# Designs tried in a protein design run: designed miniproteins, single chains, continued (4). Part 60

Each design is a single chain, and the fold is of that chain. pLDDT is the mean over its residues in the fold that is shown.

## One batch from the design tools (miniprotein)

Design m14067
Fold by ESMFold2-Fast:
Structure m14067 (fold): chain A 60 residues (1-60)
Amino acid sequence: SAVSQAALDYVKEMMRLLGDAQDRILAESDPEKQERILKEMHEENARLKAELDAQIAQLS
């Protein structure tokens, strides 16, 4: 279904976001900058989730 496809696309994007954030954190030596990367990741995750929820709502 379109809902299942939207959910799978969200999961795939989330996995890519998490992998990118992990690589950035491991490459960064400054703890304050690592914390900022984590906050950016959480904010982008929230955005992707809101986008998924909006898509599902439109699909009825």
Scores: mean pLDDT 84

Design m14068
Fold by ESMFold2-Fast:
Structure m14068 (fold): chain A 96 residues (1-96)
Amino acid sequence: SMEERKRAIEYAIEILEAILPVIEKYDKEKAEEVKKLIEEAKKNMDDLEKAEEHVLKAMKLVRELVAKGIGTEEITATALAKQKELQEEEEKEKKE
């Protein structure tokens, strides 16, 4: 559904924002590119296709860093921690 698509994009943005400071430690130039893509995704939340395109581009840049072994352990640990937090928040809303 459109609501599920919007939630997936919002979750991806929150994960990207959580890892952004980690990326900046290892690659300041790529961190600036990811930051710009996050801001563009946020501006385009009324057009989910455009928002998703920007999120996917940011995720690709992160995957390229991970593939090169640059900050891989800290990036993956931070991303997984944020994903778990978001999943736990969603489960609490469903139980109330």
Scores: mean pLDDT 83

Design m14069
Fold by ESMFold2-Fast:
Structure m14069 (fold): chain A 91 residues (1-91)
Amino acid sequence: KLKEEIKKEAEKLKEALKNKDLEKAKEYLEKIVELLKEMREKGVEIEEIRELYKYILEKLKEVEKENKDDEEVKKFIKEAKIKLHKVVVGE
């Protein structure tokens, strides 16, 4: 169930970024981070968490390609990648 919830939040994040709604994008990113941490706490295998991380990165990459001239969106995506990476590899 958590995996499907994370995928839904990732789609919401993508749409918020397309609409340049950085406040909503931040909310969805924070929810994704929370859900990934919850999966880790529940003992979900790291490889499954890593697969979800890669899925989210692909969604962010799609937005980045569509918004090449938007420095604010690009900065958000850079920071989002850092936050997501820390959840997967940070102890």
Scores: mean pLDDT 82

Design m14070
Fold by ESMFold2-Fast:
Formats: structure tokens, sequence, C-alpha cells
Structure m14070 (fold): chain A 112 residues (1-112)
């Protein structure tokens, strides 16, 4: 991790996330799995610029959004990321981060 310290990522992600509505949060959840490896502060601007209407995004990817809200469904949807054991570790770490720092689940997955 030579980009941004974990503490700074947590703070930036939490501040950014608190500014989103539910539709924007759900749209972000899908994007985390495919592309978002960069600075969370810029993520919302990128989503609006590239995806346009958040409701259109949610209608296009409802199953992926739902899977990220349910960690068990996430494990099934994202099994391609290196198999069930790696996905379980990611899920367990994300849930630990969620509970410890009181973060929304999609942000915990981004940080994990």
Amino acid sequence: DEKTPLKDRINAALDWWNGLNDDQRKAFVDSVLSTLKSDPEKTFGYLQLKLGDVNDFRKKYPSLVAALENPDDLSNSVALLGGPKNMRKLKDLALEIKNKYNLPLPLAYLIA
C-alpha cells in the first residue's frame, strides 16, 4: 500500500459515503467489484459522470447491487475473484471493518 494510508482511505470513504442517498450507495456497491481501486473521494464524481442517472444504473445491475447488500449472495456472484475461501476471507474482513468502524457494507468491501 504505497498509495494512501488505510486511515486516510477510511476517513475519505466515510465522509464521501455519508453524502450519498440510498440509490447512489446501491449503484456504488456494484462499481466496487469491477473498477473502483482508486481514491474514494473521487468515486462519486466518476459515477455521476460515467453512469449518469443512478436509477438507470440500478435497473441495469439490480442483482449485483442486491448481492453486495447480502454477503452470502456476494460470495456466489463474485466467486470468480479466486474461489470461495478467498471470498469468505474478504466477506469476513469486510464485516469486521463494517462493525468496528460503523461503516456501510459497500465501503467496508472497498477498504477490505
Scores: mean pLDDT 49

Design m14071
Fold by ESMFold2-Fast:
Formats: sequence, structure tokens, C-alpha cells
Structure m14071 (fold): chain A 90 residues (1-90)
Amino acid sequence: SEKRKEQEEISREIGREIREMGEETYEKYGSFLKETSKLMQRAEKEVAEAESLEEQAEIYRRAAEEARRLGSEGGAREFEYEARRLEEEL
């Protein structure tokens, strides 16, 4: 229940960030979506190829840092949530 609520809050924050970009940032918005989508696809692929929960957690931690660098705090929190979930099972 609590973990599900945290995921829903992260999803709402990402949606809010997208809405707040507005019309004035269309070029930056397109670049942001493209880079964030690439990061998500790369992280998912690397996680699928990882041999341990520890390695999977490290991949998500790195993805969170890259998401934050791209300006996606919501994306970073989502990756940090996944890393923490895996670390709790170690």
C-alpha cells in the first residue's frame, strides 16, 4: 500500500513537471522527452542483462543520477525507488 502510494506520487510529479514546461519550452521539452525515453530504455535493457540484484540496484542508481542531470527529478526519484526496493531484498 505505502510503496504503491509512493509510485503514484512519483508518477504525478513527473506529470506535473511535463505540464509545467508549457508552450514556451517546446524544443527543450522534445529534447527532454527523447533523452529521458532513451535513458529508460537503456536502464531497462541493462537491468534485464544484470546477473545480480546488487548490479540491478547500481544500474538504477546510475540512471537516477543521469535523470537528475537531464532535469527530471521525478524520473530520478522513480529510479531511486527501484534501486531501494532491490537493496531491501539483498
Scores: mean pLDDT 75

Design m14072
Fold by ESMFold2-Fast:
Structure m14072 (fold): chain A 134 residues (1-134)
Amino acid sequence: SSEEVLRLLEEAGDKIDEARDLVLSDPSKVEEAIEKVREAMRLIVEATRLSPAAGVAGIIMLGGKLKLLAKEALENPSVQAGAAEVLEATAELVEEATKEMVAISKDEKDRRAIEEAGKEAIEVAKEGAEELRK
């Protein structure tokens, strides 16, 4: 179970890193980058089925990686619009995934932890997109 959780979270992290590399290298790859984030969220939902704590860890990891995307995109004006679009789409994907993760989790403490982590990741994504749209 712990090895399966680690594998799912590592794969999710790799998908988020692929999404960042795509949008930072080629603004025409925004839709492909969003699909990589969608794949990562599916993996985080699967990790939640094994452990709600793993799902929370996955969302926290996502939040950190979204901060990196926003920071790197701020240094390159040519990718800012594409990165903002990926961040905006990610906020919507986190909202949907968080809803699924809450439905999986029967313990009230686990549901609250998921909702809180999701809210923080959505705030990071929205703030990053707003800064890139300036």
Scores: mean pLDDT 91

Design m14073
Fold by ESMFold2-Fast:
Structure m14073 (fold): chain A 100 residues (1-100)
Amino acid sequence: MEKILKALEEAIELLKEGKLEEAEKVILETLKEVLNLPDSTPDSEVGEKFSEWLRKNATQEQLLEIARLQMLGAQAAGTGLPEAEVEKQLAALREKLEKA
């Protein structure tokens, strides 16, 4: 988990610099390493395997942090929600998890 969170933070910084290909490479290589997948695994399959791995291995707090970093990454790429809306959605998700 810590390796994935670090890779997401590094990818966000690369996205802020306009280095989209480098950001994608950092995330995909880290996910393949953590999930023990071959380098030849398609990007779509990596995403599906990552979602399955999160369901089995991530805590609620780790899921919230990943969601936050994904939203910040989208914002850095110029396609995401404003920071204030990200915080609002994370608060709603936290409340939903507390009720479950």
Scores: mean pLDDT 69

Design m14074
Fold by ESMFold2-Fast:
Structure m14074 (fold): chain A 130 residues (1-130)
Amino acid sequence: MKEAFDKIAQVLVAAARGDYEKAKELVESLKDYPIATALALVYLLEHPDPKVRELAVEIVKELDPNLQARVARLLATSPSPEVRKIALELAKYLAEQGFKEQAKKIYEILSKDPDPEVRELAKKNLEELK
């Protein structure tokens, strides 16, 4: 547990310094801790630097599809509407990779979202799912 917390702190420090390679290595070292990995990625995805957010999305896309789906589901319950919009992007990526049932579950959650933009995007993505 202490090791996971120390690694999360190091991910944030590396990303803030622009050391994207080190940030990626540290997140990958958390692969056996899905909750810790999801928390680290949520912090990166809420970062004001768009390059840090792009890195976090890239890391999620390199994870195994089941872990991608777990991360996207956790992001879908975030209090931040901007983070929930990223959950929609990740769900769309899952659908494009053939994991349509996992994407559908995330879209169904977000189709009931209190934010109108998130809700309407999720409904549209559900209608386009094939």
Scores: mean pLDDT 77

Design m14075
Fold by ESMFold2-Fast:
Structure m14075 (fold): chain A 98 residues (1-98)
Amino acid sequence: SEEQRRFDELLASLEKLAEIAEKYGFTELAKRIRGVIYALRGDEEKAKEVGMTDEELQRLREEIARVPRVLVARRYITQFSLDLYKKIKELEEKLKKL
């Protein structure tokens, strides 16, 4: 379906954000992003393996029950993009002070 295609594209965008985070050494952010990807796919065990808590999984389950998964995935892309941008800017500022 068109919705499934959009959802898959959003998950691919999240995976790209995780790869960028790993490239910059933001290992914990990369794990958090992958946890969300696993949880959105319904793979709760893999989400927990990368550090997602039972509380975070419960909140995501509650959100998906009330909000279309495409909108949930889009919100995470926006949030993780902002988190990644802030971390990169902080790293750049630290490097200038060396």
Scores: mean pLDDT 88

Design m14076
Fold by ESMFold2-Fast:
Structure m14076 (fold): chain A 116 residues (1-116)
Amino acid sequence: SSAEARRRALERRLQALIDRVMVRGRVTDEEIAEYLALLRELGLPVPPDDAAARARIRAEADKAALELGRLLIDAVTNALLKSGSIKPEEGEKLRAEMLERLEREQKERLEKEAAE
């Protein structure tokens, strides 16, 4: 049906938006507006479009990006350990260093955005 085709097109647009946010590790105000519009068109629960809701969406996107980064670091480190490419001690150190870098880079970006 045309309704089913429209739903799938909206779902693809939502997935593309999520992919952009996850790659960048942050969401823009324009992307929040796009997200809210897509939720409404999909018939999903829509938060109010106000400063508090936008701040919450930004915080949720930041948290999701950080969690994805942690999962990818774990996956890469575990793959290297399983293949024997790195020693256990090297794997623990690499994981810790990559996690510290991920968290530091997110903190520096958020502090810079708050100062602007």
Scores: mean pLDDT 79

Design m14077
Fold by ESMFold2-Fast:
Parts: structure tokens; sequence; C-alpha cells
Structure m14077 (fold): chain A 69 residues (1-69)
């Protein structure tokens, strides 16, 4: 499996979960379909920006923050 595909999948999942958690804290409910759409949108954006060197470093920072939270 491609390391790129694994990173995109993992980061998109974490981002979607964070988004869902924020919406729940705001009292805004999300359906499973809405959560899936948010994840797919993150995946698309990540695929587009993957080749930017600074973006790969940003992924490492985001993952580190998520692990610390």
Amino acid sequence: SSKKEKWIEKIAEMAAKGYEAARRLAGQEMTEEEIKEVKERYKAALKEKWDEPSFQESFAIIEGIADAA
C-alpha cells in the first residue's frame, strides 16, 4: 500500500472526527452520511496538496497535536 494513501486516509479520518466533535459541542448533530462527506472532502483536498513540501510537515504537526490531546 502507498504511504501517501495511508497518510491521507488517516489524517482525513482524524480531521473528520475533530470536525464532528466540534459540531457536537456546538449542539449541532451530524448524520453518518455528513461525516463521510466531510472525510471525503478532506481526502480530496489532501490529495491535491500532497506534493507541497510544507504540507507534509503540517501533517506531522497535526498528528502530533492529535496524539497530545
Scores: mean pLDDT 74

Design m14078
Fold by ESMFold2-Fast:
Structure m14078 (fold): chain A 89 residues (1-89)
Amino acid sequence: PSEEEIERESELSLLAMELHLAIKTKDAEAAAEAAERLARFAKENELSPEDMEYIIELVEEAARMARELGDEEAAERIEEALEEIKELK
């Protein structure tokens, strides 16, 4: 693969890991930031259908976590990022 392809795959992996960590640690603010970055990355890069499904599930989990914590602002930010990602699919 090209250096550009490796960089894209590495960036996606890092963003997904950041969101996973935020969900696991119940950090709604970090989850909102990671979800927004994932949505921006998905808009700027062509992702495989498999990667799109994966990030959709991950962002949905983040939205649920934020709502359970009562962080309505973070939940709305994550849900908006989710809608943006779903529109690209």
Scores: mean pLDDT 83

Design m14079
Fold by ESMFold2-Fast:
Structure m14079 (fold): chain A 102 residues (1-102)
Amino acid sequence: MKPTPFEIIDEAEKKIEESKDPAERAEIAEDTWKQVQSMISELSDEEQLEIYERIIDLIDKVERFAEKQKADIETLMRIGALRTGAVTTKVAIQRRIENEKK
């Protein structure tokens, strides 16, 4: 059976923990986001919300390390853009779920 979005995120977390380069960690997060997005369209809004919460946590870990290591502005901007995309998508899904309850 193919890996689940959760398994893909777990593998990405391990790769990020093993990397000492903020730019490499940002690239791993970006690649993970692309991979998960290709799978997530078949899932329910509730399942998508859970996955986006895991992705936001992953991005937070990448951002904290980049800030602590004083990464260059380009790396910080890449992480910020990724976070903005993830949060915006999560808010859209939350609003969709809430509207369906009415």
Scores: mean pLDDT 81

Design m14080
Fold by ESMFold2-Fast:
Structure m14080 (fold): chain A 95 residues (1-95)
Amino acid sequence: MVDLSKLSPLEQELFEKYKELREKIEEEGDAEKARREQILLNLEYAIEEARRAAKEGDGERTKELLEGARQVKEEFPEDKELQELAEEIERAAKE
């Protein structure tokens, strides 16, 4: 469970968008589209979290986010959008 009291305003906005997406997915019944859109939102959240973890010196969290980005690149090699978001996580983690 996400502790909303510790989220930045941007992270809170992404969490609200995630909830809206879940509701639309349940209504539309397109499970494959649903999973892709959920992954997109999770990656957008992960970019901001990677930037925060890098600034705070949280090496363990940074490693977890980089591992997640690597897995997305391996699972979706032909998905340009997911590849670009995974690369942004890697860039954010290095800054």
Scores: mean pLDDT 71

Design m14081
Fold by ESMFold2-Fast:
Structure m14081 (fold): chain A 85 residues (1-85)
Amino acid sequence: MKSVRLTALAAEILAASKEPQTLNEIAEELAELLGLSKATVYRNIKPIFDELVKEGKLERDEKTGKLRITDSGMEELRKRVDEVL
C-alpha cells in the first residue's frame, strides 16, 4: 500500500523534527529518501494530512502551509498508519 507506506514515513519525519514543516517540505524529504518524485509523495500523503488538519490533530498556517503537530495528533498519525497496515 503505497500511500500508507509514505504516510508512515511522513509521520515519522514530522514527529522526529517536532518543528513546523510544510507538506511540501515533508514530501521533498521523503522523495529524496525513497528516490521518488515529490509530486508522487505529495499526492499520496496530502489527503490524510488535510483530514488531520480538519480534525484539529494538526495546525496549518494558511499563508505558509506549515503544519504543527499536537501530542494527540502524533498519536492519531501513528494510529492511522497502524490501522491501514
Scores: mean pLDDT 68

Design m14082
Fold by ESMFold2-Fast:
Order: C-alpha cells, then sequence, then structure tokens
Structure m14082 (fold): chain A 90 residues (1-90)
C-alpha cells in the first residue's frame, strides 16, 4: 500500500540520517558545556545533512527523495534554532 511505502521510506531515510550524523551526535554529547564547540558541530551537521540529501536526490525513488527533503528541512530548522539559542549564551 502507499502507507507501507511511506513508512518504509521514512525508516530508510531516518536510518541514513542517524548513520551519517552518529559521530557528530557523540561529539556533541562529549562537549555539552562548550557552546562554541556545539555551534561548530551543529554547522558541520548541516553540511553532513546537505551531502546526504544530494546523494539521496541521485536515487530513482521519488518517495524516498521527498521524505528525505522533508526530514532534512525539519532537522535543519531545528539546528538553526539551536545555533541561535547557543549564540545567545556566549
Amino acid sequence: SERERLEEARRRVAQRIFEATKKLLEEMKANKDDYQKLIALLEEMRKVLDALLERIRREADPVVQREAERLVAELEKQIAAAIEELQKQI
């Protein structure tokens, strides 16, 4: 069904995002109190997400592409908000 295809696409995209960002998430956890370092790691995460999205856009499956664009856009919005909040603390 279309629902099953959407759920599978979401799972695949979420897994790829996790795999691509795992090391950065671990570094952020290690540097919780270093706000300048956290901002730098969040900026690096945006670059990693952009590179991942470019790779997914080269795939033939438009359902996976649309879900990737949606999830990456949502994450980049959250990252931008987090950077702004951290900048206020410096």
Scores: mean pLDDT 85

Design m14083
Fold by ESMFold2-Fast:
Structure m14083 (fold): chain A 64 residues (1-64)
Amino acid sequence: SMAEKRRELLEKDIKEMEKLAKEGKFSPYTGRELRKRELEISYEAAKAAGDQETYENAKKLLES
């Protein structure tokens, strides 16, 4: 599905940026922003898989 493809691309993007940040290189995200992106990926993945509990939990954290 498109949601699965989007999740995979977001995961790769975040992992690459985390690697660069750990090496003291460029990263456009702060630690708080990286965590929000991780929650967004969890939200999209759970929604695509029909995991209602994980979807709602991730949504609440994103809305907080």
Scores: mean pLDDT 65

Design m14084
Fold by ESMFold2-Fast:
Structure m14084 (fold): chain A 77 residues (1-77)
Amino acid sequence: MSQADIDRVTRELELAGQSQEFINASVDLLKSGAINQTQLNNAITLLNDGTAKDAAEVQEKAHIDLAPANTLVKNLA
């Protein structure tokens, strides 16, 4: 992943009201290849749009495993 891609994703998560710890965990998953940018963007969209209320619903609706950030997502809600 490029630094520009990481910066953009970070900004979108900040706009969605996500914590810095959740953002860092998401970026780490993205850099490790556990998820790709499209999957992360879909997760952000679902959370921001209200289609998914937490990481468990993101997993259900988009098949994106945010397990390292599940607790953080719930704490933000």
Scores: mean pLDDT 64

Design m14085
Fold by ESMFold2-Fast:
Parts: sequence; structure tokens; C-alpha cells
Structure m14085 (fold): chain A 68 residues (1-68)
Amino acid sequence: MRIRIRAPNGEEVEVELPEEMSVGEAAARLVEAGAISGEQAAELGARFADKETISAEEARRLVEELLS
């Protein structure tokens, strides 16, 4: 699934994510696309370590929460 995320620098980044993925996979893909920093990816993994699977839409919302 292709989603648009507003990066920390204010730029919109398009990211291709699976319909469902692990939190770690989402974090890795978001860092690779430039949507989040490595530090934010580590925080995402720590905060949601108890979630086995997330959707692409959930990944987008989690990034928005991290940037708020």
C-alpha cells in the first residue's frame, strides 16, 4: 500500500508499505524512505513492542504521533 507521510523536515514522502507488517519492519521502511529518523524508529519499536502486527494506516498514524 502506498501512503504519504509528512517527514520531520515538513516534506511529504511517499512510502510503499505492506497491508500488514511488524512494527520493526514498518520502522525500517520508514527510515529507508526518509519519513522518520533512526532515533524515532527506535522509539517506535520500544513504544509498540507488544504489538505483533500493524497496518500501513496505523504506521502512518504512529509517525504523525511521533512528530506531534
Scores: mean pLDDT 74

Design m14086
Fold by ESMFold2-Fast:
Structure m14086 (fold): chain A 87 residues (1-87)
Amino acid sequence: SAAAQAAAEEERAREELEEIRNSRAKLEEMLADIKALSEVWKPVVEAGEAAIAAGKSPAEVFDIILEKLKELLEKKKEEYKKKLEEL
């Protein structure tokens, strides 16, 4: 069923995120990938790199990256919402 497929995909994504959260090397790879996407993600990369340089645990670095990414996404969502309301 579609529901069973969606549940399996969610569990795989959760396991992958836990692996990233607990691996410094995978966190550094994730930051490099984000940096390659565009200048828009630069603050997320800088926050992650600063946390790594400060000796934060992989889990703490992941939480910092996720929070910064969430802040940028909310800001972009509000900007797009404003543009749609002006149309």
Scores: mean pLDDT 73

Design m14087
Fold by ESMFold2-Fast:
Structure m14087 (fold): chain A 71 residues (1-71)
Amino acid sequence: MSEEEFEREVALALVEMIYGILKASNLPKEEQIKSLKELTDRLVEEVAKRNPEAAAEVKRLGDEMIKELES
């Protein structure tokens, strides 16, 4: 696995982990959505510095996970 592929896989896994932790938490739904948005935005900014394509994938996954929390 290339370093770029590894960084991409780690970033995607982090979004899923954040979602899982928030979904399992007793936080109000609005706070879960807010936290997921803030954390995924920060992750997108960091990933975009080295891999803009992976950052776009992270953003799409984050948006999907936010939609799931809103449902």
Scores: mean pLDDT 82

Design m14088
Fold by ESMFold2-Fast:
Structure m14088 (fold): chain A 92 residues (1-92)
Amino acid sequence: SEKEVKELLKKMEEDIRKLAGDGSATPEKLKEKFEEYARKLYEVAPEEQWPLVEKAFEKILEELSKVAPPELIEELRETFERVKKEVKEKKE
């Protein structure tokens, strides 16, 4: 699972950087991509590794903040928190 988490995080970083750099990505597409990866990561990662996942999300958001408006960054952060709660509740 740790190897799978690291590979998913790497793929997410590459995908998001490519979409942001292309300039054709809409805020909606970025939000959908973030939600998709967040769900996969929280489902695959044991809760002990969620801090690692969250640090990676923060790093991705920091890079994206160079080209995206602050409001979009905030929405993406809220999306991570929402998905985390949903996955945790399903497990409880």
Scores: mean pLDDT 78

Design m14089
Fold by ESMFold2-Fast:
Structure m14089 (fold): chain A 63 residues (1-63)
Amino acid sequence: MAAILRELAATAPPEAAALLLAAAELLEKGEQGDATSYAAAGILLAALSIEHPEVYERLKAAL
């Protein structure tokens, strides 16, 4: 998942790219056992779905 977020960030608008990169970092920390980082990643992806719905639809298609 984190790799897909980073790929999308390379072609996304700067504001959406910042959210994607932050969520990718938090997902990697979550995979290392930090449950709070998973929750934080979810909040950032929710913000992405509201502010940049077209980027969020591309993310869902890539998963």
Scores: mean pLDDT 80

Design m14090
Fold by ESMFold2-Fast:
Structure m14090 (fold): chain A 90 residues (1-90)
Amino acid sequence: KREELEKKWELIRKYVRENKYDEAKKLITPELLEEFSRYVERTYSEEMREYWKALNEEEQKDLLVRHLLAEEIARKLREIGEEIDKELAE
């Protein structure tokens, strides 16, 4: 059960990294949306939680893909910063 969910999360993140957002969105199951809803309830502000609850399923899938894209952008910006630091330190 949990291993299958983790495998699906990895595949979705892979498609997001490859800029295949439509493919990533198609892989989002109700179980993954429910898991992300629990994350939102635990982590996000009250305002963001109300916003999430107001979305329909397609809108929730879009927001989830955008969230994963934001995480990927943050990761790439960190990697670029590390590479710049290395060049400057040489």
Scores: mean pLDDT 77

Design m14091
Fold by ESMFold2-Fast:
Structure m14091 (fold): chain A 87 residues (1-87)
Amino acid sequence: MISEEEKKEYIKRLVEERIRAMKIFNDKLKTASPEEQKKILEKRKELTDLYNEAVQKILNSKTKEEAEKVLEEFQRKVDEIIDEINK
């Protein structure tokens, strides 16, 4: 069974991943056209929604394996969003 301390460690890793993505979004926004800015802002909202869902899933996790899968899924989604913005 996963401890509350272990859940906090997984949430910390979610926060670090979100900060990484937000830095990329903010850098892209500085040089983006109005159309590109709209897309980046939509993806920032999507990332925030995914982050909030991932945090809730970690808090509801019963095992380290469940928490690890949530983190891996979140990391995959973040990378997909970053790739879309870089296209």
Scores: mean pLDDT 86

Design m14092
Fold by ESMFold2-Fast:
Structure m14092 (fold): chain A 72 residues (1-72)
Amino acid sequence: SIRQASLEEQFDIAKGLFEHAKKNKDLSTARMALTMFEAVLRRAEEENAPEEFIEEIRKLVEEAKKLVEELE
């Protein structure tokens, strides 16, 4: 698969899981979304993705961390 499409697709999947976790207060899904956001962030930084994209991912990592903490 194309690297950029794969990275964006992974980010979109993680966003979907995060929205599901917020709506359903699902700790397991929130942890999964956080893990995926952190993996996407590492890949984006390693591949020198645009700074705007990296900042968007960082914001969602922090929001997912807060959700996990709230649900514990």
Scores: mean pLDDT 83

Design m14093
Fold by ESMFold2-Fast:
Structure m14093 (fold): chain A 94 residues (1-94)
Amino acid sequence: MSIAEVLREAAEEERRLAEEYRERGLPTEWVHLMEQAALEYEDMADDESLSEEEARERHKQMRETLLAQMEALGAPADAVAETRAMYDRHLERL
C-alpha cells in the first residue's frame, strides 16, 4: 500500500470516528479535532514530496497534539484510548 493510500484511509477512519462521536453525543470540539486531523491527513497524502519517515513524524506530532487537546477538553478515557489505538494502527502501516 502506498503512503498516500494509508494516509487517505487514515482520513476516512478519522471522519468515521468523528461521526460516531457525534452520534454518541460527545462534545463538538472533539468532533472538530477529528475532522481537522482528517484534513491534515489528506494534505499529507497529496504531498508527493513527503517521505515515509516524514509522514510517520508528522503523524506522531498530530497524535500527541490531538490527544493532549482531547484530554484538556475533558474527553472520557475510553474516547482517548480509542483515538490513541487508531493512531497506533496508522503508524504501523506507514
Scores: mean pLDDT 76

Design m14094
Fold by ESMFold2-Fast:
Structure m14094 (fold): chain A 91 residues (1-91)
Amino acid sequence: MYPEDLKKEELKEAAEEALRLTLEEARRKGDVETAIRGALAAIYELSKYDPEFAEELRKRLVEELPEEYRPLLEKAEKLLEELEKKKKELA
């Protein structure tokens, strides 16, 4: 197994875990803003190795979060969208 493969698996696990923690934080009415930023940062790192899976996790975050957190999610979503557009322009 090559270092790149291990990194990709680590990033997948980190992104999935961050997403789960964000949804739990939303249920608890805790620090959802920090959780959203963490989840999107993990998804962004994953997008460098697996953009398709990163997009899937992003869509899941949008669908699963309560609407009361929509403004926080929108700011973070715009960040991911800009990063994805940059990658497509460079391809």
Scores: mean pLDDT 75

Design m14095
Fold by ESMFold2-Fast:
Structure m14095 (fold): chain A 88 residues (1-88)
Amino acid sequence: SEAVKKAIELANEIREKLKGKDYVTADEVIELTREAARKLGEIFGDPRVPEIAEEVARKMLEGKDRVSADAAYTIILNALIEAAKAAE
């Protein structure tokens, strides 16, 4: 899927920004997910993409205040891929 490919590209851009960080707060992971998902939704014309991505990220962050940079990347990647599957 073209949408899934774009989701992976956006997640990889975020991974480079997270490089060298010891941890990322749950709030920061949600904000990064929202910004990337908004761009993905604009590209594919589906306004539900940010809402779906945020819901997935929130579920993966449940009970956590902070995660490692690698865990943050994994959460954002999975959230964007799940949202991309809903995009046209």
Scores: mean pLDDT 85

Design m14096
Fold by ESMFold2-Fast:
Structure m14096 (fold): chain A 94 residues (1-94)
Amino acid sequence: DVEKERVYLAAMAGAAVAKDEAALEKGLELLLANLDEELAEAARRGYEKGLELRKTKTPKEVKLEILKEVLKLAEKEGNEEAVKEVREEIEKLK
């Protein structure tokens, strides 16, 4: 579960914030070449969500949505250091 969520989040964040949309598709193809089928599907779903976010949200809102997902993942992993760092970044955006 954690590995799929991590791959999903990475693909979502990359797609949502990347400046060059044309480079995103090639980046996804290179990533998928090194993942098994389940992780590849998580990456595709993340990529699609990231594209939706960049079209429907402001840059600040996109950053906040990504940080909220990072926070959830860090909490599931029990990574207290990451939880603290992500909460600090969220506060800076408010």
Scores: mean pLDDT 77

Design m14097
Fold by ESMFold2-Fast:
Structure m14097 (fold): chain A 74 residues (1-74)
Amino acid sequence: MELVEDLADVLLGRRTAERVGEEAVEKLAEELEEKYGAGTPEAEEELRRRFREENADLVEEALAEARERVEALS
């Protein structure tokens, strides 16, 4: 029952949030490096902006999605 554990981890602990954030950030970094190239100023600026936004959005979206998923299952 990962939904219950995910909800608890997102709310109480940051282990799940950090793991999910790390994986999402790594995927985003790879995509930006493929599109703009490693060490490109555009990639660096986009990575910084997306890192901050994705990190906050990922946590909030995971929380909202977990809530909606629990309601959808009911």
Scores: mean pLDDT 56

Design m14098
Fold by ESMFold2-Fast:
Formats: sequence, C-alpha cells, structure tokens
Structure m14098 (fold): chain A 72 residues (1-72)
Amino acid sequence: AEAERNLFVNKVTTDIKKEAIAEGLSQEDIDAIAEAAYEAALEALRDPNATEEDIRNAAREAAKAKRDEILA
C-alpha cells in the first residue's frame, strides 16, 4: 500500500513535469513546477485516508498555482 502510493506520487509528478517540458518552459520553471507538485502530493499522502484522486488533485492544483505565478 505505501509503496504503491509512493509510486503514484512519482507518476503524477513525472506526468506534470512532462507537460511542463512539452510547453517549452525553462529548466528552472519545470523544476519549480515539479517541486511544487511533489511537495503537495507528499502532503496529501500524509493523510492515511487520501485516495489516488486526492493526491493527483493536490499535485495538479499546486502545479497550476506555481505555473500561474511564474507566467504572471
């Protein structure tokens, strides 16, 4: 269960990073977005009742907020 949830955090973070790369963002911006997503996913993972959807939504919301901050 824990190993599966940790793999899911890595998958979500990797998917978000690939999207940022596809947008042609700088390495600095890609790393910042991926870091924000990873931190949010780990925070969601601390809740033993958190679903994969909760973890994904937390990561995507953090990534979007960071992307919006960078592009402002």
Scores: mean pLDDT 81

Design m14099
Fold by ESMFold2-Fast:
Structure m14099 (fold): chain A 95 residues (1-95)
Amino acid sequence: SAEARARAFAGAVGAHLLRELVAEAERLGIPVDLSDPAQLLAAVRAALAHLQRRRPEISPEMAEAALGLVEAVLAGDEAAAYRELQRLTELSRAQ
């Protein structure tokens, strides 16, 4: 269905964002522990904060939506991933 495809797409986008933020955390020397979801989320949040400093067009609301998308993917919550991707898209269009 179209809804199932949209949720799968949101999961794929969130997984891609997670990989990019993990790579950024590693470049910054931020410790990444893939076996600890709380530590992984903390590293992703720190990497995203550094990205915001370099890209002021990323609003705090966009950063929270991006973090929510990553968190939803880590939880396997496709419905939450879809909601956060929609929110991120709407915030990006409002610029």
Scores: mean pLDDT 84

